# Designed miniproteins, single chains, continued (5), part 103

Each design is a single chain, and the fold is of that chain. pLDDT is the mean over its residues in the fold that is shown.

## One batch from the design tools (miniprotein)

Design m19808
Fold by ESMFold2-Fast:
Structure m19808 (fold): chain A 56 residues (1-56)
Amino acid sequence: MEKEALKLIDEGLKLIMEGKATPEAQRLTESAIGLLNRGKFEEAVELAKEGLKLAK
């Protein structure tokens, strides 16, 4: 789960750097990083997925 969360967060950060993320997508990616840092890997994965979904 941790590796999956890291991969999804990395994809979200790439979209932010490319200017393709909406403000909502950026917020969700930032929230996923916060959850990852607290060891809530499953919740981090879900928020990272939602961030990627809104970035497109």
Scores: mean pLDDT 78

Design m19809
Fold by ESMFold2-Fast:
Structure m19809 (fold): chain A 95 residues (1-95)
Amino acid sequence: SKLVELAAELGRELARLGFSPEEVNDVVFELVSIATIEDEKKREQRLEKLEKRYNLPPEVRELLRKTVEEASKSSPVEIGEAVQAFLESFRRERG
């Protein structure tokens, strides 16, 4: 799944940026929530707020945007698989 691959890459990048497990859990919760927003303008406002909160570099912002776009088109089952891949990838990169 493209969403699973994007989520795994995002997990690795956040680990490289030095994110804590608590910060990563916040990002996962926010991204899942944002992906359910049907209004494009409201979705963009929530993404911008998240990006500013964590001062994300441009390449990670682009990856985050691609991940949300794929998640918005995906089933709940695929989103669950992507969340697992993200968290596993984050833990693996930190070790």
Scores: mean pLDDT 86

Design m19810
Fold by ESMFold2-Fast:
Structure m19810 (fold): chain A 71 residues (1-71)
Amino acid sequence: SAQEKYDQGVALEKQGKLEEAAKKYDEAIKLDPDFVQAWYNLGRVYEKLGKTEEAKEYFRKAGEIAQKAAE
């Protein structure tokens, strides 16, 4: 499930395995494109990897989805 992939990503991120965590968050998003927290965490991981433009894009998508969910 998307939640399982997300949880795996969180565990990998806690271990400092940022590239592996990003892959799990990406898998979670592919299973549930409305998974706001996975988009946000993917952005955070890309920011930590120094990929600032990609991080901005993921944060933007997280914000868009969160706004739609609040309506």
Scores: mean pLDDT 84

Design m19811
Fold by ESMFold2-Fast:
Structure m19811 (fold): chain A 55 residues (1-55)
Amino acid sequence: SSRLKEQQEVARETAEKLREIGKMTSYELKTGKKITWEEFEKYKEEAEKAEKEQA
C-alpha cells in the first residue's frame, strides 16, 4: 500500500510550506520590510546561490 508514502509526501510538503513561511517572516522581521512572494522567491534564489558558493 502506498498510503504511508502519500502521507509522508503531504507531511513533507506541509513542513516545507511552514518552513518557507517562517523564513519569509524572519526576513521581514530582520529587514523591517514587508515583501511579496515574488520578492521572497528572488531572495531564496540569491540565498541558495550564496550557500552553494560557500559550500
Scores: mean pLDDT 72

Design m19812
Fold by ESMFold2-Fast:
Structure m19812 (fold): chain A 68 residues (1-68)
Amino acid sequence: SLETLKRFAEEAKKRENGLALYTLGKGFDAQGDTELALELYRQAAEIAEKNGNTVLAKEARAKAEALE
């Protein structure tokens, strides 16, 4: 459900786990859920940048831009 997805995303954000958010984003992107994928990619990029994971931040940002 959307509520379950939001809880998973909140947990990943609390743990500052950008990879988990990015993986969720890829899953929804593959299913054609563009709006949810875009939101998750943006959150993944923000968390990755905050944690100094430049490679993940760049990739997540590129995925987000491709969906805009």
Scores: mean pLDDT 81

Design m19813
Fold by ESMFold2-Fast:
Structure m19813 (fold): chain A 93 residues (1-93)
Amino acid sequence: AKQEIVDRLLQDAEERVREAFREIEEALRLMERGEISEEEARRLIDRIVRDTLEYLDTLRAFIEANLSGELRDQALARLEELRRRVEEFYKEL
């Protein structure tokens, strides 16, 4: 069903966000261990955040183009929540 495809897309988005958080945490661990500089860690984190937000924005555009009605509205609300979580996580670093 159309709902099942949307649920899969949102699950993939949630996994992408979880992977981004894991990569950020790993960059911080490498910095704390002296394996990379603070400047390199900051650059990596900025890239991860940028790429993740770009992915979510691309998925939003796809949903806006291909979905309609309540299903579209619910999917867009869930993507906005994921985007907010990425922004808040980055702000707290």
Scores: mean pLDDT 87

Design m19814
Fold by ESMFold2-Fast:
Structure m19814 (fold): chain A 66 residues (1-66)
Amino acid sequence: MKLFVRTELSVPQQTGLVLRLMGDPRLQVEWVGDNGLLITTTLSDEELQQLIEQLESIPGVKVERV
């Protein structure tokens, strides 16, 4: 499963988010342009939904399933 994460975050906030995501070995995180992350994952539907909800709870973050 792939997620596109659009971020309207400052550089320090963006860096902190990327470091947290890269800490999970089930997530492959790639930077796409200035304000986008591509996440490739093998998470279950339940864990995937929890991740999406956690990410979208951050102001300025939107998640799309691709």
Scores: mean pLDDT 78

Design m19815
Fold by ESMFold2-Fast:
Structure m19815 (fold): chain A 60 residues (1-60)
Amino acid sequence: TPEIDELIKAGKEEIEKIKKLTEERLNDESLTEEQKKEIKEASETWIKYIEEKIKELESL
């Protein structure tokens, strides 16, 4: 359905935005290695969540 296709597209676009913002944040030289690790782990967790939701929608 168009609504499901739009949600899948939005989810994929959000993943790409998260990846880009995470890459930009990890290039911040003022951050500690611990802070960079936390940012990376948080982003990876959120991306995984969105990927699972996309998978659920694709299974409908």
Scores: mean pLDDT 85

Design m19816
Fold by ESMFold2-Fast:
Structure m19816 (fold): chain A 110 residues (1-110)
Amino acid sequence: MDEEKLKEAEELLKKGALALNEGDFEKAIELFEKAIELAESVDENSLLVAKALALKGRALALLGKNEEAIKYLERAIKKLEELIKTSNEKEQEEAKSLKENAERLLKYLK
C-alpha cells in the first residue's frame, strides 16, 4: 500500500543526500522534511522515517542548528532502537549502523 509515496520519499532522501554532499544544507533539510512527511503518512515507525530523521539531524548540525539537530537525532535513535527489536535481520543490521552513526554525532554535539 502507498508504494508511490514510499518511492517518492526514497527519491527525496536520495536528492537530500546529494544536496548534503554538495554543501546545500538548507535544501537538504527541506528535502528530508518532505521525505519524513511522506514516509510517516505510510508508516511512522518505518526504517525510512528513521533514516530521514537521522539525515535531517546531520544536515541541521552542519548548518550549525545544534539544538534542533539533537532533537532529530534523539528521535531517530528512539525509532531505530524499536526497529532493532522488531524488524527482520537485514533491517536490524541497517538500523544498528544508523543508530551508531547518530549516537556518535549526538556525542559530538553535546
Scores: mean pLDDT 86

Design m19817
Fold by ESMFold2-Fast:
Structure m19817 (fold): chain A 60 residues (1-60)
Amino acid sequence: MKEKIEELKKELEEINKRIDEVTAQMRAAPASLEAARQHFVEVVDLTAEAIEKEREIKKL
């Protein structure tokens, strides 16, 4: 149980770090409209994954 919670927390930290990286890239200089759109979709998907991981942690 404790080990599973730590794994989920680590996964959540990695997801949040990736969101921060993508957001920083978008803020620095969007390459093209297509690239900007792909970055936006990636952030949305990562945010959904983060919400699911947080929900799993709270359920435990």
Scores: mean pLDDT 77

Design m19818
Fold by ESMFold2-Fast:
Order: C-alpha cells, then structure tokens, then sequence
Structure m19818 (fold): chain A 60 residues (1-60)
C-alpha cells in the first residue's frame, strides 16, 4: 500500500542519515576537520544531533 511505502521511505531516509553521521564521525577520527565532516553529513540528510553523537561515541 501507499502508506507502507511512505513509512518504508521515511525509515530508509532516517537510516541513510544515521549512516552519514557515523561516516562523519569516522572521518573526524581519521583526522578530517570536524566542521567539514559535520557540514558534509548534514548535506547528506544527517541530523546535527546524530552527527555530534557519532563523533562523541567514536572519539570517546
């Protein structure tokens, strides 16, 4: 149904955003600029909260 497809798209978009946030955290851990990594992840649909959480978790 259209409703199921809508929910599937929303979940897929959320998961892609989380993936972008994790990638940004890994890039910062590898020595990339935090500002540049955050900006790139936000452009890919990540939330600022998820990006910051990923950076904190990966850098400890």
Amino acid sequence: SEEVRRVQREVAERLRGIGAAIEAGLRVKRGESEEAAIAAALARGASEEDVRAAIEALLK
Scores: mean pLDDT 82

Design m19819
Fold by ESMFold2-Fast:
Structure m19819 (fold): chain A 59 residues (1-59)
Amino acid sequence: KARELLEREVELSMRIISLSVKIHLDKSLSEEEKERLREEIDRLAREEAEIAREREKIL
């Protein structure tokens, strides 16, 4: 269980990094598209925090 939660946490972290890089480097994105991606990053970050909290309860 703890290992699966850790793997999910890593996946979320990697996705957050990928989206952050896209926002910074992709000059073709509109401001509205960048805002949507930032909202997605915030959502993923909250999910990651919840998974980390759940993992700590199991460990």
Scores: mean pLDDT 79

Design m19820
Fold by ESMFold2-Fast:
Structure m19820 (fold): chain A 96 residues (1-96)
Amino acid sequence: DLEKKIKELEEQLSKLEKDDPLVGVLKAKLGEVYLKQGKYEEAIKLYEEALELLKKELPKDHPLIGYVLEKLGEVYEKQGKLEEAKKLKEEAKKIF
């Protein structure tokens, strides 16, 4: 099921232009699937790429940016990187 979701999201991403607003959202969704699989390094990379894209297309205080910051913080906590997780959660608090 998770492998099928990864393939579907990657196929959807491959059809979008690089500047499409959905690219950041789809990368965040793909990061969530990798997080559920315990693939933390892959999840971090996807969430960081999603953040860069969302910050370019959305206002700095948009809820989607806060959501991705919280998720990225969760992944860092699962890796035991508590200081990095704390910084991300503090950044998310400024949005909510």
Scores: mean pLDDT 81

Design m19821
Fold by ESMFold2-Fast:
Structure m19821 (fold): chain A 98 residues (1-98)
Amino acid sequence: SMAERIARATRLLAEADRAYQEGNYEEAVKLFKEAVEHAREDPRLRAVAYVGLGQAYYKLGNYEEAIKAFEEAVRLFREAGLDPSYAEEMLEEVKKKL
């Protein structure tokens, strides 16, 4: 069900954030990708998952993947009627690394 998918996405985000804080960026990428898939019907939650994915890719030096993730986050925040500013700022920061 949608509720079960949203609950799973929320748990995956918490697990991904923990992996990220512990410096386990490869595991964080895996968990944020799973969160993106489970949040497909919730643009807000999906946008948050893409921000985390972008941050994890950035820490790994995967700048092209980080850019794509932050671009998706910006699009989804705008779709949800939410402020995309943080994702836009991170996108510009990653572009400076290229």
Scores: mean pLDDT 90

Design m19822
Fold by ESMFold2-Fast:
Structure m19822 (fold): chain A 94 residues (1-94)
Amino acid sequence: ERELLEEVAEWFKRAVDRAIEALKAGSDPEVVAAFLEISSAILKNYVRRHLADPAPALAVIDAFTDRVVDSILAGNVDEARKTAEEGAAELRAL
């Protein structure tokens, strides 16, 4: 369980880091946000299949994905990175 939450936290951080790099490369924020939403959906499906009680992890992923998407759409890469670190820490604390 702890190893799985660590894996999920790292996967979430990597998805956000990839989104930030796409923004820095000049990708459309709307397109970057859409791909982050897809990555989040894949991560949530993994959580549903592998955790006995997935609800707390799903709630964290949903809340922090929404906050990162808002930061991406605003072009605020520093806030997106900070939010990803906070979300990963919340997942690890479960």
Scores: mean pLDDT 85

Design m19823
Fold by ESMFold2-Fast:
Structure m19823 (fold): chain A 54 residues (1-54)
Amino acid sequence: EEEAKKKGIEAGLEAGKRDGPVTGSFVGAHEALKQGATPEQASEAGKEAADAVR
């Protein structure tokens, strides 16, 4: 769902601002999957979080 992807991006942004874009990518993807996102949506969430902290 789009909601799961958005939650992943938000979590990844928070982690990425503190620990850098690689950590943001990992946390964003993990949270999106936890919220019920597909693997593709989780990958996109991680990428968007990493890109936003760069």
Scores: mean pLDDT 78

Design m19824
Fold by ESMFold2-Fast:
Structure m19824 (fold): chain A 67 residues (1-67)
Amino acid sequence: SAEELLAYAEELEKRAEELEKKAKELKEEAEKKGGDPKLLLEAERLEGLAALERAFAAFLRKKAEKL
């Protein structure tokens, strides 16, 4: 049970890393295009999703500690 929660937390953290990487790429593209607001908004959206994935992973890790 604890092992399954930690495995799920790891998968969420990997997804968060992918979202953060994509957000960084979009911010770099926006910079090259003079601060394209559509690209910046999409980057912010992905950063928000990554933060939610990381928060849920942290919750799962704390829950695993109590098992």
Scores: mean pLDDT 89

Design m19825
Fold by ESMFold2-Fast:
Structure m19825 (fold): chain A 57 residues (1-57)
Amino acid sequence: MVSEEAIKLLKEQLEKYATEEDKKELIEELEEWKKKAEEKNDEETVEKIEELIELIK
């Protein structure tokens, strides 16, 4: 399973099943992980998290 396809499937699942509240909670968790990765200077992880947030939005 390639990362790109997994991300597309995640977005599709969120569009079909997630409520606005579910999306908000997920984005909040991702933002927290992003901040933690930024504190560790893990630029690659930060970029991946940003991509996921954009995809969910």
Scores: mean pLDDT 72

Design m19826
Fold by ESMFold2-Fast:
Structure m19826 (fold): chain A 66 residues (1-66)
Amino acid sequence: GALEEKIKEIIKETGGHPALLSRRVKELQEKNGLSTEEIVEALEKLREQGVISESTLELVKLYLSG
């Protein structure tokens, strides 16, 4: 979907660096009024596709929660 494509662009721009990715994803969430659930669902799909690692997903989830 459109959200997964936007996050893929962020991953390419950040080189998959967890701290930069987490910050950019949170900015995307705040700017577009997206729920944490919507962001996490998109990230889970990208993890299933092998675009991000499980450890990267967990770090981003922690950042969005705190």
Scores: mean pLDDT 84

Design m19827
Fold by ESMFold2-Fast:
Structure m19827 (fold): chain A 93 residues (1-93)
Amino acid sequence: AVEEAVELLREAARLLREAGERFRDPLLGQAAKDVEEAARLAEEGRLEEAIETARRVHSGLIALAQSETDPAVRAVLERAAELVEEAIRLLEE
C-alpha cells in the first residue's frame, strides 16, 4: 500500500512538473514539489505527515482546477488530484 501510494504521488508530481514547464506556470511547479514532499514523507514512514501534506495538496489542486480556464491545464490538475486522492486512500489503509 505505501509503495503503491508513493508511486501514485510521484506520477502526480511528474505530471504537474511537466505541465509547469510546458505552460510556464510556477503554481504547477510548486504543486509538484508539494506532492514530492508527501511522497518523501511516506517513504520515510512518516505516514501521518504524508497524509496531512497530501490532503493539503489535494485541496489546492481542486481549487486550482475549479478556477482554471485552460482545459489542458485543468485536465492535468484533475488527473493529478485523482492520483493524490488514491494515494491518500492507500496510505490510510
Scores: mean pLDDT 87

Design m19828
Fold by ESMFold2-Fast:
Structure m19828 (fold): chain A 65 residues (1-65)
Amino acid sequence: SSSIRKEMLKLIGQILAKIGEIFDLRQQLKTATGDEKAALEQQIAALEAEIKALLAKMDELSAQY
């Protein structure tokens, strides 16, 4: 339905925003060392987990579509 499509577009937007954040963090990671590197890797892992959760929600909406 058009309602489900609007919800999917919102989820896609949130996923794209998080991918952009990961890209920026990965650029910083190229020159980071020690504790800074560990902190950036932890932030990237958290964002990847959030993307996985959003993709699971999209799959659920797609199944109900």
Scores: mean pLDDT 87

Design m19829
Fold by ESMFold2-Fast:
Structure m19829 (fold): chain A 61 residues (1-61)
Amino acid sequence: SLADSVARMIYKAAKEKGLSKEEVLRIAERTAQAMVDAGLITPEEAERLLKRVEELIEKEK
């Protein structure tokens, strides 16, 4: 899905830059909101995007 693809891209870019979990989540929240505002995804899909980013961070440990 678009939400999963974007979540993976955010995680990959953030990991490359060495960002903290809190910083990654803030970027994901802003990106998801911008996508909803642009009509690219629904609020429900935005919530799934954020959950997916959290899962990717947690699995990395």
Scores: mean pLDDT 81

Design m19830
Fold by ESMFold2-Fast:
Structure m19830 (fold): chain A 66 residues (1-66)
Amino acid sequence: MTLRVTVSGSATSFAGVALGLMGVPGMVVEADGPNTLRVTNEGDEAAAREAVAIAEGTPGVTVEEE
């Protein structure tokens, strides 16, 4: 699964979302722009799904499949 995550907030909000996603084993998080992350899951699907749901529930965050 490859996702594009856009954060329309402060640098602190962006860092928080990135760190939360990076904390999931097997999830690869790469910067794709000043407020955009490209996320690829190579590990546990349930943990990845939960982390993505938390990120998507954060104000200013948009998650889309690539």
Scores: mean pLDDT 77

Design m19831
Fold by ESMFold2-Fast:
Structure m19831 (fold): chain A 70 residues (1-70)
Amino acid sequence: MTLEELHQLAGEIQEKAKKKFSEAVAKGTTGLSEEQYKKLLELEKRIIEAVEKGDYETARKYLEEAEELI
């Protein structure tokens, strides 16, 4: 996976999380729990840190974990 592909995937994960959270809040429906959203934010931070360190394998692992939560 290239750096560009990894960056695009991270952006897609963030947008999916925002959409689910907004839908849950607006409709009063439990789509994505507060705990799941906090976990996604934590994973996003770890992905950014791993990319900054050049550890793309670790970044990919956290991206996969984030996708499972969405």
Scores: mean pLDDT 70

Design m19832
Fold by ESMFold2-Fast:
Structure m19832 (fold): chain A 68 residues (1-68)
Amino acid sequence: SVEELVEETKKKIEEVLKENKDAPEEELLRKIMGVVFETYLKLSEIADDETVLEAMKEIGKYVKELLE
């Protein structure tokens, strides 16, 4: 489901942050963006454009809160 993909993505982003605490900012951002892009592709297969956009907004907000 959309909710399961969003939750899985949040967990993957947290794991990337934990595993890459000492990594350069560019490498950390690249890895996070890779996870986000994979989720976008998966969401696009199962949901309409409006639902995908709202899910991506939620993920983006979560990333912003973790990094700020």
Scores: mean pLDDT 82

Design m19833
Fold by ESMFold2-Fast:
Structure m19833 (fold): chain A 76 residues (1-76)
Amino acid sequence: LERAKKVLELFLKALEEGNYDLARSLIPALEQVAEELEKLGMEEAAKYVRDAIQALRSGNLEEAIEAVKKALELLD
């Protein structure tokens, strides 16, 4: 869980700072985070991580930020 939180926090910071190259480079790590959360039975948090990835891919940066914040809330 600590690794998952750190990856999500780094992703959120990248989005908020407009570092979209870093945000996109984190997609494989976010996919691994979603898989780890699913294995732990944290399906809602995993869904928000996947929603954040999809939002970033479609250019919906505000939706990506909202989704990653919701995932982080569920991990705290």
Scores: mean pLDDT 85

Design m19834
Fold by ESMFold2-Fast:
Structure m19834 (fold): chain A 68 residues (1-68)
Amino acid sequence: SNAEKAREALENGDYDTALKYAQKAFEEGNYDEAIEVLRLLLEKAESEGDEFIVRAARHMLEQAEKKK
């Protein structure tokens, strides 16, 4: 699934790819899976200081939680 691909990318430190697949899971309506991945991505991006990924992940997480 897209959420599985996002988790694999996150485990490999590929946050851009993780964000891409988390967005695809969100677009497909898999909000619970997208929320799980986005929360992990946000925590990791905050620890690394990646402001772009932090902003993008926060925005998508807010939208996904609103749809749930």
Scores: mean pLDDT 82

Design m19835
Fold by ESMFold2-Fast:
Structure m19835 (fold): chain A 55 residues (1-55)
Amino acid sequence: MSSKLDEIEELVAELIEAIESGDEEKINEIIEKLVKLVPDITKEEIYEHIKNNKK
């Protein structure tokens, strides 16, 4: 896909799955990829988004 938004959404979905499974290595890897795609996003913002999406 050409859209950065599509890539970000896919990575966020993988991140949620990794958090639910407790895969710390994958969590860190995905967060690192997300901050490279969106330089203005922080790790804290990613975690906050996940908390809201878990419901």
Scores: mean pLDDT 71

Design m19836
Fold by ESMFold2-Fast:
Structure m19836 (fold): chain A 86 residues (1-86)
Amino acid sequence: SSAEILGEFNRRLGAWAARALERLSREQVQRLARAMAETLQEYLDNPETPVEELLERLERRLRELLPDEPDAVEEAVRVFREVLEG
C-alpha cells in the first residue's frame, strides 16, 4: 500500500541521511532527499511504472544535482531500490 511504502521510505531515508551527513553538507543531503521524495511521488501517482525505469530516472536526477559525488548518488539509488523492493 502507499502508506506502507511511505513508512519504509521515511525509515530508510532517515538512516541514509544520518550516514550521508558524515560526508556531504546538509544542503546536498536535502537536495538528494527532495529528488528521492519527488521520484517516489511519481511512482505513487503511477504505480505501474517499472522499478528499473524509476531507478534510472532517479539516478539521472541525482547525478545532475551532485555530478562530483558518484558514490553518494549510488548509495541514494540503492536506498530507494530497497524502499520499492522491501
Scores: mean pLDDT 87

Design m19837
Fold by ESMFold2-Fast:
Structure m19837 (fold): chain A 90 residues (1-90)
Amino acid sequence: SVDDNQKQAYDAYGKLLSAYQQVMDSSMDPNSTPQQIQQKVDQLKQAIKDAKKASKLPGVPQDVKDKLQQIVDQGNQLISQVTPQIQQLG
């Protein structure tokens, strides 16, 4: 239903923001292990996939789709910045 699709989009947005913040926090924490940072990156990658799926659902407003795409782009940029750091530490 349209309501279920809108809920999925909002849920995906919240999860994506949370996953983004967790990668930021872990990558800046000197006590984080490479494995812990990688786990957060994998969670962010999954949240990006879920957000991309949610953005294609019927009945989701265009402004919500645009916001999802912006955070997806930011998440992908963050992954590209953090990945070399994980490799250097491991």
Scores: mean pLDDT 85

Design m19838
Fold by ESMFold2-Fast:
Structure m19838 (fold): chain A 66 residues (1-66)
Amino acid sequence: SALEAEEKAAQEVAKERGLDEETTLSKLEAEIIKYAVEYALTGSEEAREKLEEKSKLVDEAVKRAA
């Protein structure tokens, strides 16, 4: 399915970036939600940067799966 292709692409992107090999699309999405909430509540620049980093990984995975 398209979702399965996206998960595989996310794992490949994570591996290329030197991230944990067990990184999945679901895990990346959970981290995006976490940092989005932290940014909304605190205005932390670190949370914003991590949100952008994880969002770019998901976007790249989706584009590769397409």
Scores: mean pLDDT 71

Design m19839
Fold by ESMFold2-Fast:
Structure m19839 (fold): chain A 77 residues (1-77)
Amino acid sequence: HMSETAKEAKKAIEEKDYARVIGLFLNEIARVMESTDPEERKKALENAKEIVDLAVEAGLITPEQAERIKKELEKLY
């Protein structure tokens, strides 16, 4: 059910490696903006959204903050 990127993000959260979580999230944003393949851009968008959902589950951000971030991600796509 989870992407490989989401699995890496979950592991980083469990290890409290928040710099890695941020790095994984920013990498997916870069892929949304820079990839020339529409399917890769779509996968990157979904991966970024999964990381946001994991951050909510871990209590790092609020559900309201997550919805705002997801709306901004949709604008980049």
Scores: mean pLDDT 84

Design m19840
Fold by ESMFold2-Fast:
Structure m19840 (fold): chain A 66 residues (1-66)
Amino acid sequence: SLEEERRRRELGREIVREFAIGSAKNLGVSDEEIEELIKEKGEEETLRELLDLVAEDIIRRVRELS
């Protein structure tokens, strides 16, 4: 149903938001920086950028370990 699809999308967004913010904070991104990015670019674009930073860090660390 449309309600079930909406609920799944909402849950997915919450999971992504929590993961992106938490992971970025572990990399040294501050709460203030995240708030500033959200005000400037909006939440969706900010989360995308935070996920890209996390992915780049993972790739970099994997290269250094090999």
Scores: mean pLDDT 80

Design m19841
Fold by ESMFold2-Fast:
Structure m19841 (fold): chain A 99 residues (1-99)
Amino acid sequence: GRIAALVARIRDLLATETDPAVLGQRIRDILMTVKDEADFIALVDEAVRLIEESDLSPEKKIAALEAILEAVKERIKDPITYTGLSLRLIGLILDIELS
């Protein structure tokens, strides 16, 4: 797919980046390179899946999900799409924090 190389880059960052803040910033930078909204949403979905399936620390998962949320806030103009993605991301962050 169009986003396969970007998915691979996010997967590599999740495996190799040790600093939660740097991880979040680099994920956001990758997401912000995607100009097409459908490809952006598909990449967000894949990034969230990779984070959920990972054995990352709670701190790293939260940093990555917060970075995705900030990218969604900047990129998604449709209020319904924005609300759906934001609620999903906030729910995942809260689930990790309460675990």
Scores: mean pLDDT 87

Design m19842
Fold by ESMFold2-Fast:
Structure m19842 (fold): chain A 94 residues (1-94)
Amino acid sequence: SDLSQQALQLINQTLRKAQENLALASKTSKELGEKAKAFYDQVQQRSQEALSLLQRPEQAPQALQLAQQTLQEVNQFQQEVDKAYQEKLEELKK
């Protein structure tokens, strides 16, 4: 169904963004990298839950909702990581 395809696309996008956040966070500081790794593990677990829901066509709306909520959290964390990385770059210029 269209909802199942949308959910799968969001799951894949969310995992990719979470992985990119982990890479950038790890380059920024050890503490942020550890926080990003813990968050990435949570994103992987929620993605597995969403994929499990997609095994039943009637659960596609729930899978999509979970994927959307997870992506929102990943986007919020991306803003935190981007800000920390920019602050590190500015500190290195001083």
Scores: mean pLDDT 89

Design m19843
Fold by ESMFold2-Fast:
Structure m19843 (fold): chain A 75 residues (1-75)
Amino acid sequence: YADQIIEYIAQALGAIKDPEEREKVLPYALKAINAAREGDFKKAAEYIKKALELVTDPEAIKHLEEALKLAEEAE
């Protein structure tokens, strides 16, 4: 689960076309990755939800939603 969640978050960051938006999302994405790596999938889901509030790119939204589903299933 952790590696797949991390992969979806990485794909979401790569999909963001605006570098400024990507930099705004990055701290929450990194917190989500760290939480997933530690097995704290509830915190990972919380940070993914925060990243979703900041992202506007539809492709990035799709990848973050897939990461969120996996984090919620891993609880």
Scores: mean pLDDT 84

Design m19844
Fold by ESMFold2-Fast:
Structure m19844 (fold): chain A 63 residues (1-63)
Amino acid sequence: MIEEARRALEAGDYERAVELFEQALKEHPDNPEAYELLARAYAKLGQTSKASEAFQKALEVRR
């Protein structure tokens, strides 16, 4: 669930957070909050291109 992914992000386990958010989005791809948090996790890992892509997906889903 997205709450488990969020807890991993808050704990600083960014790699685990990415894994859990990707799994959550595979089940429910229309969740813009999950994309925003995934973008944040990627940014914390220094994966700026992936963070930008996830943020753009959040904007697309928000429509």
Scores: mean pLDDT 81

Design m19845
Fold by ESMFold2-Fast:
Structure m19845 (fold): chain A 56 residues (1-56)
Amino acid sequence: SSLILANDLISGKTALTPANREEAVKALAEQFGVDEQTAENAIEIMKKKGFLKEIE
């Protein structure tokens, strides 16, 4: 579910991938209570800070 994906991404259990990127944005938007555009910006910031990992 999207809630599990959001929690796994935030805790570092799951990496962001091209295949799951859209679902990840939606899941994090729901977890943070923000729109998907805001969540997408937050993902890029967290990725730069090493809080979130991305693989191909």
Scores: mean pLDDT 77

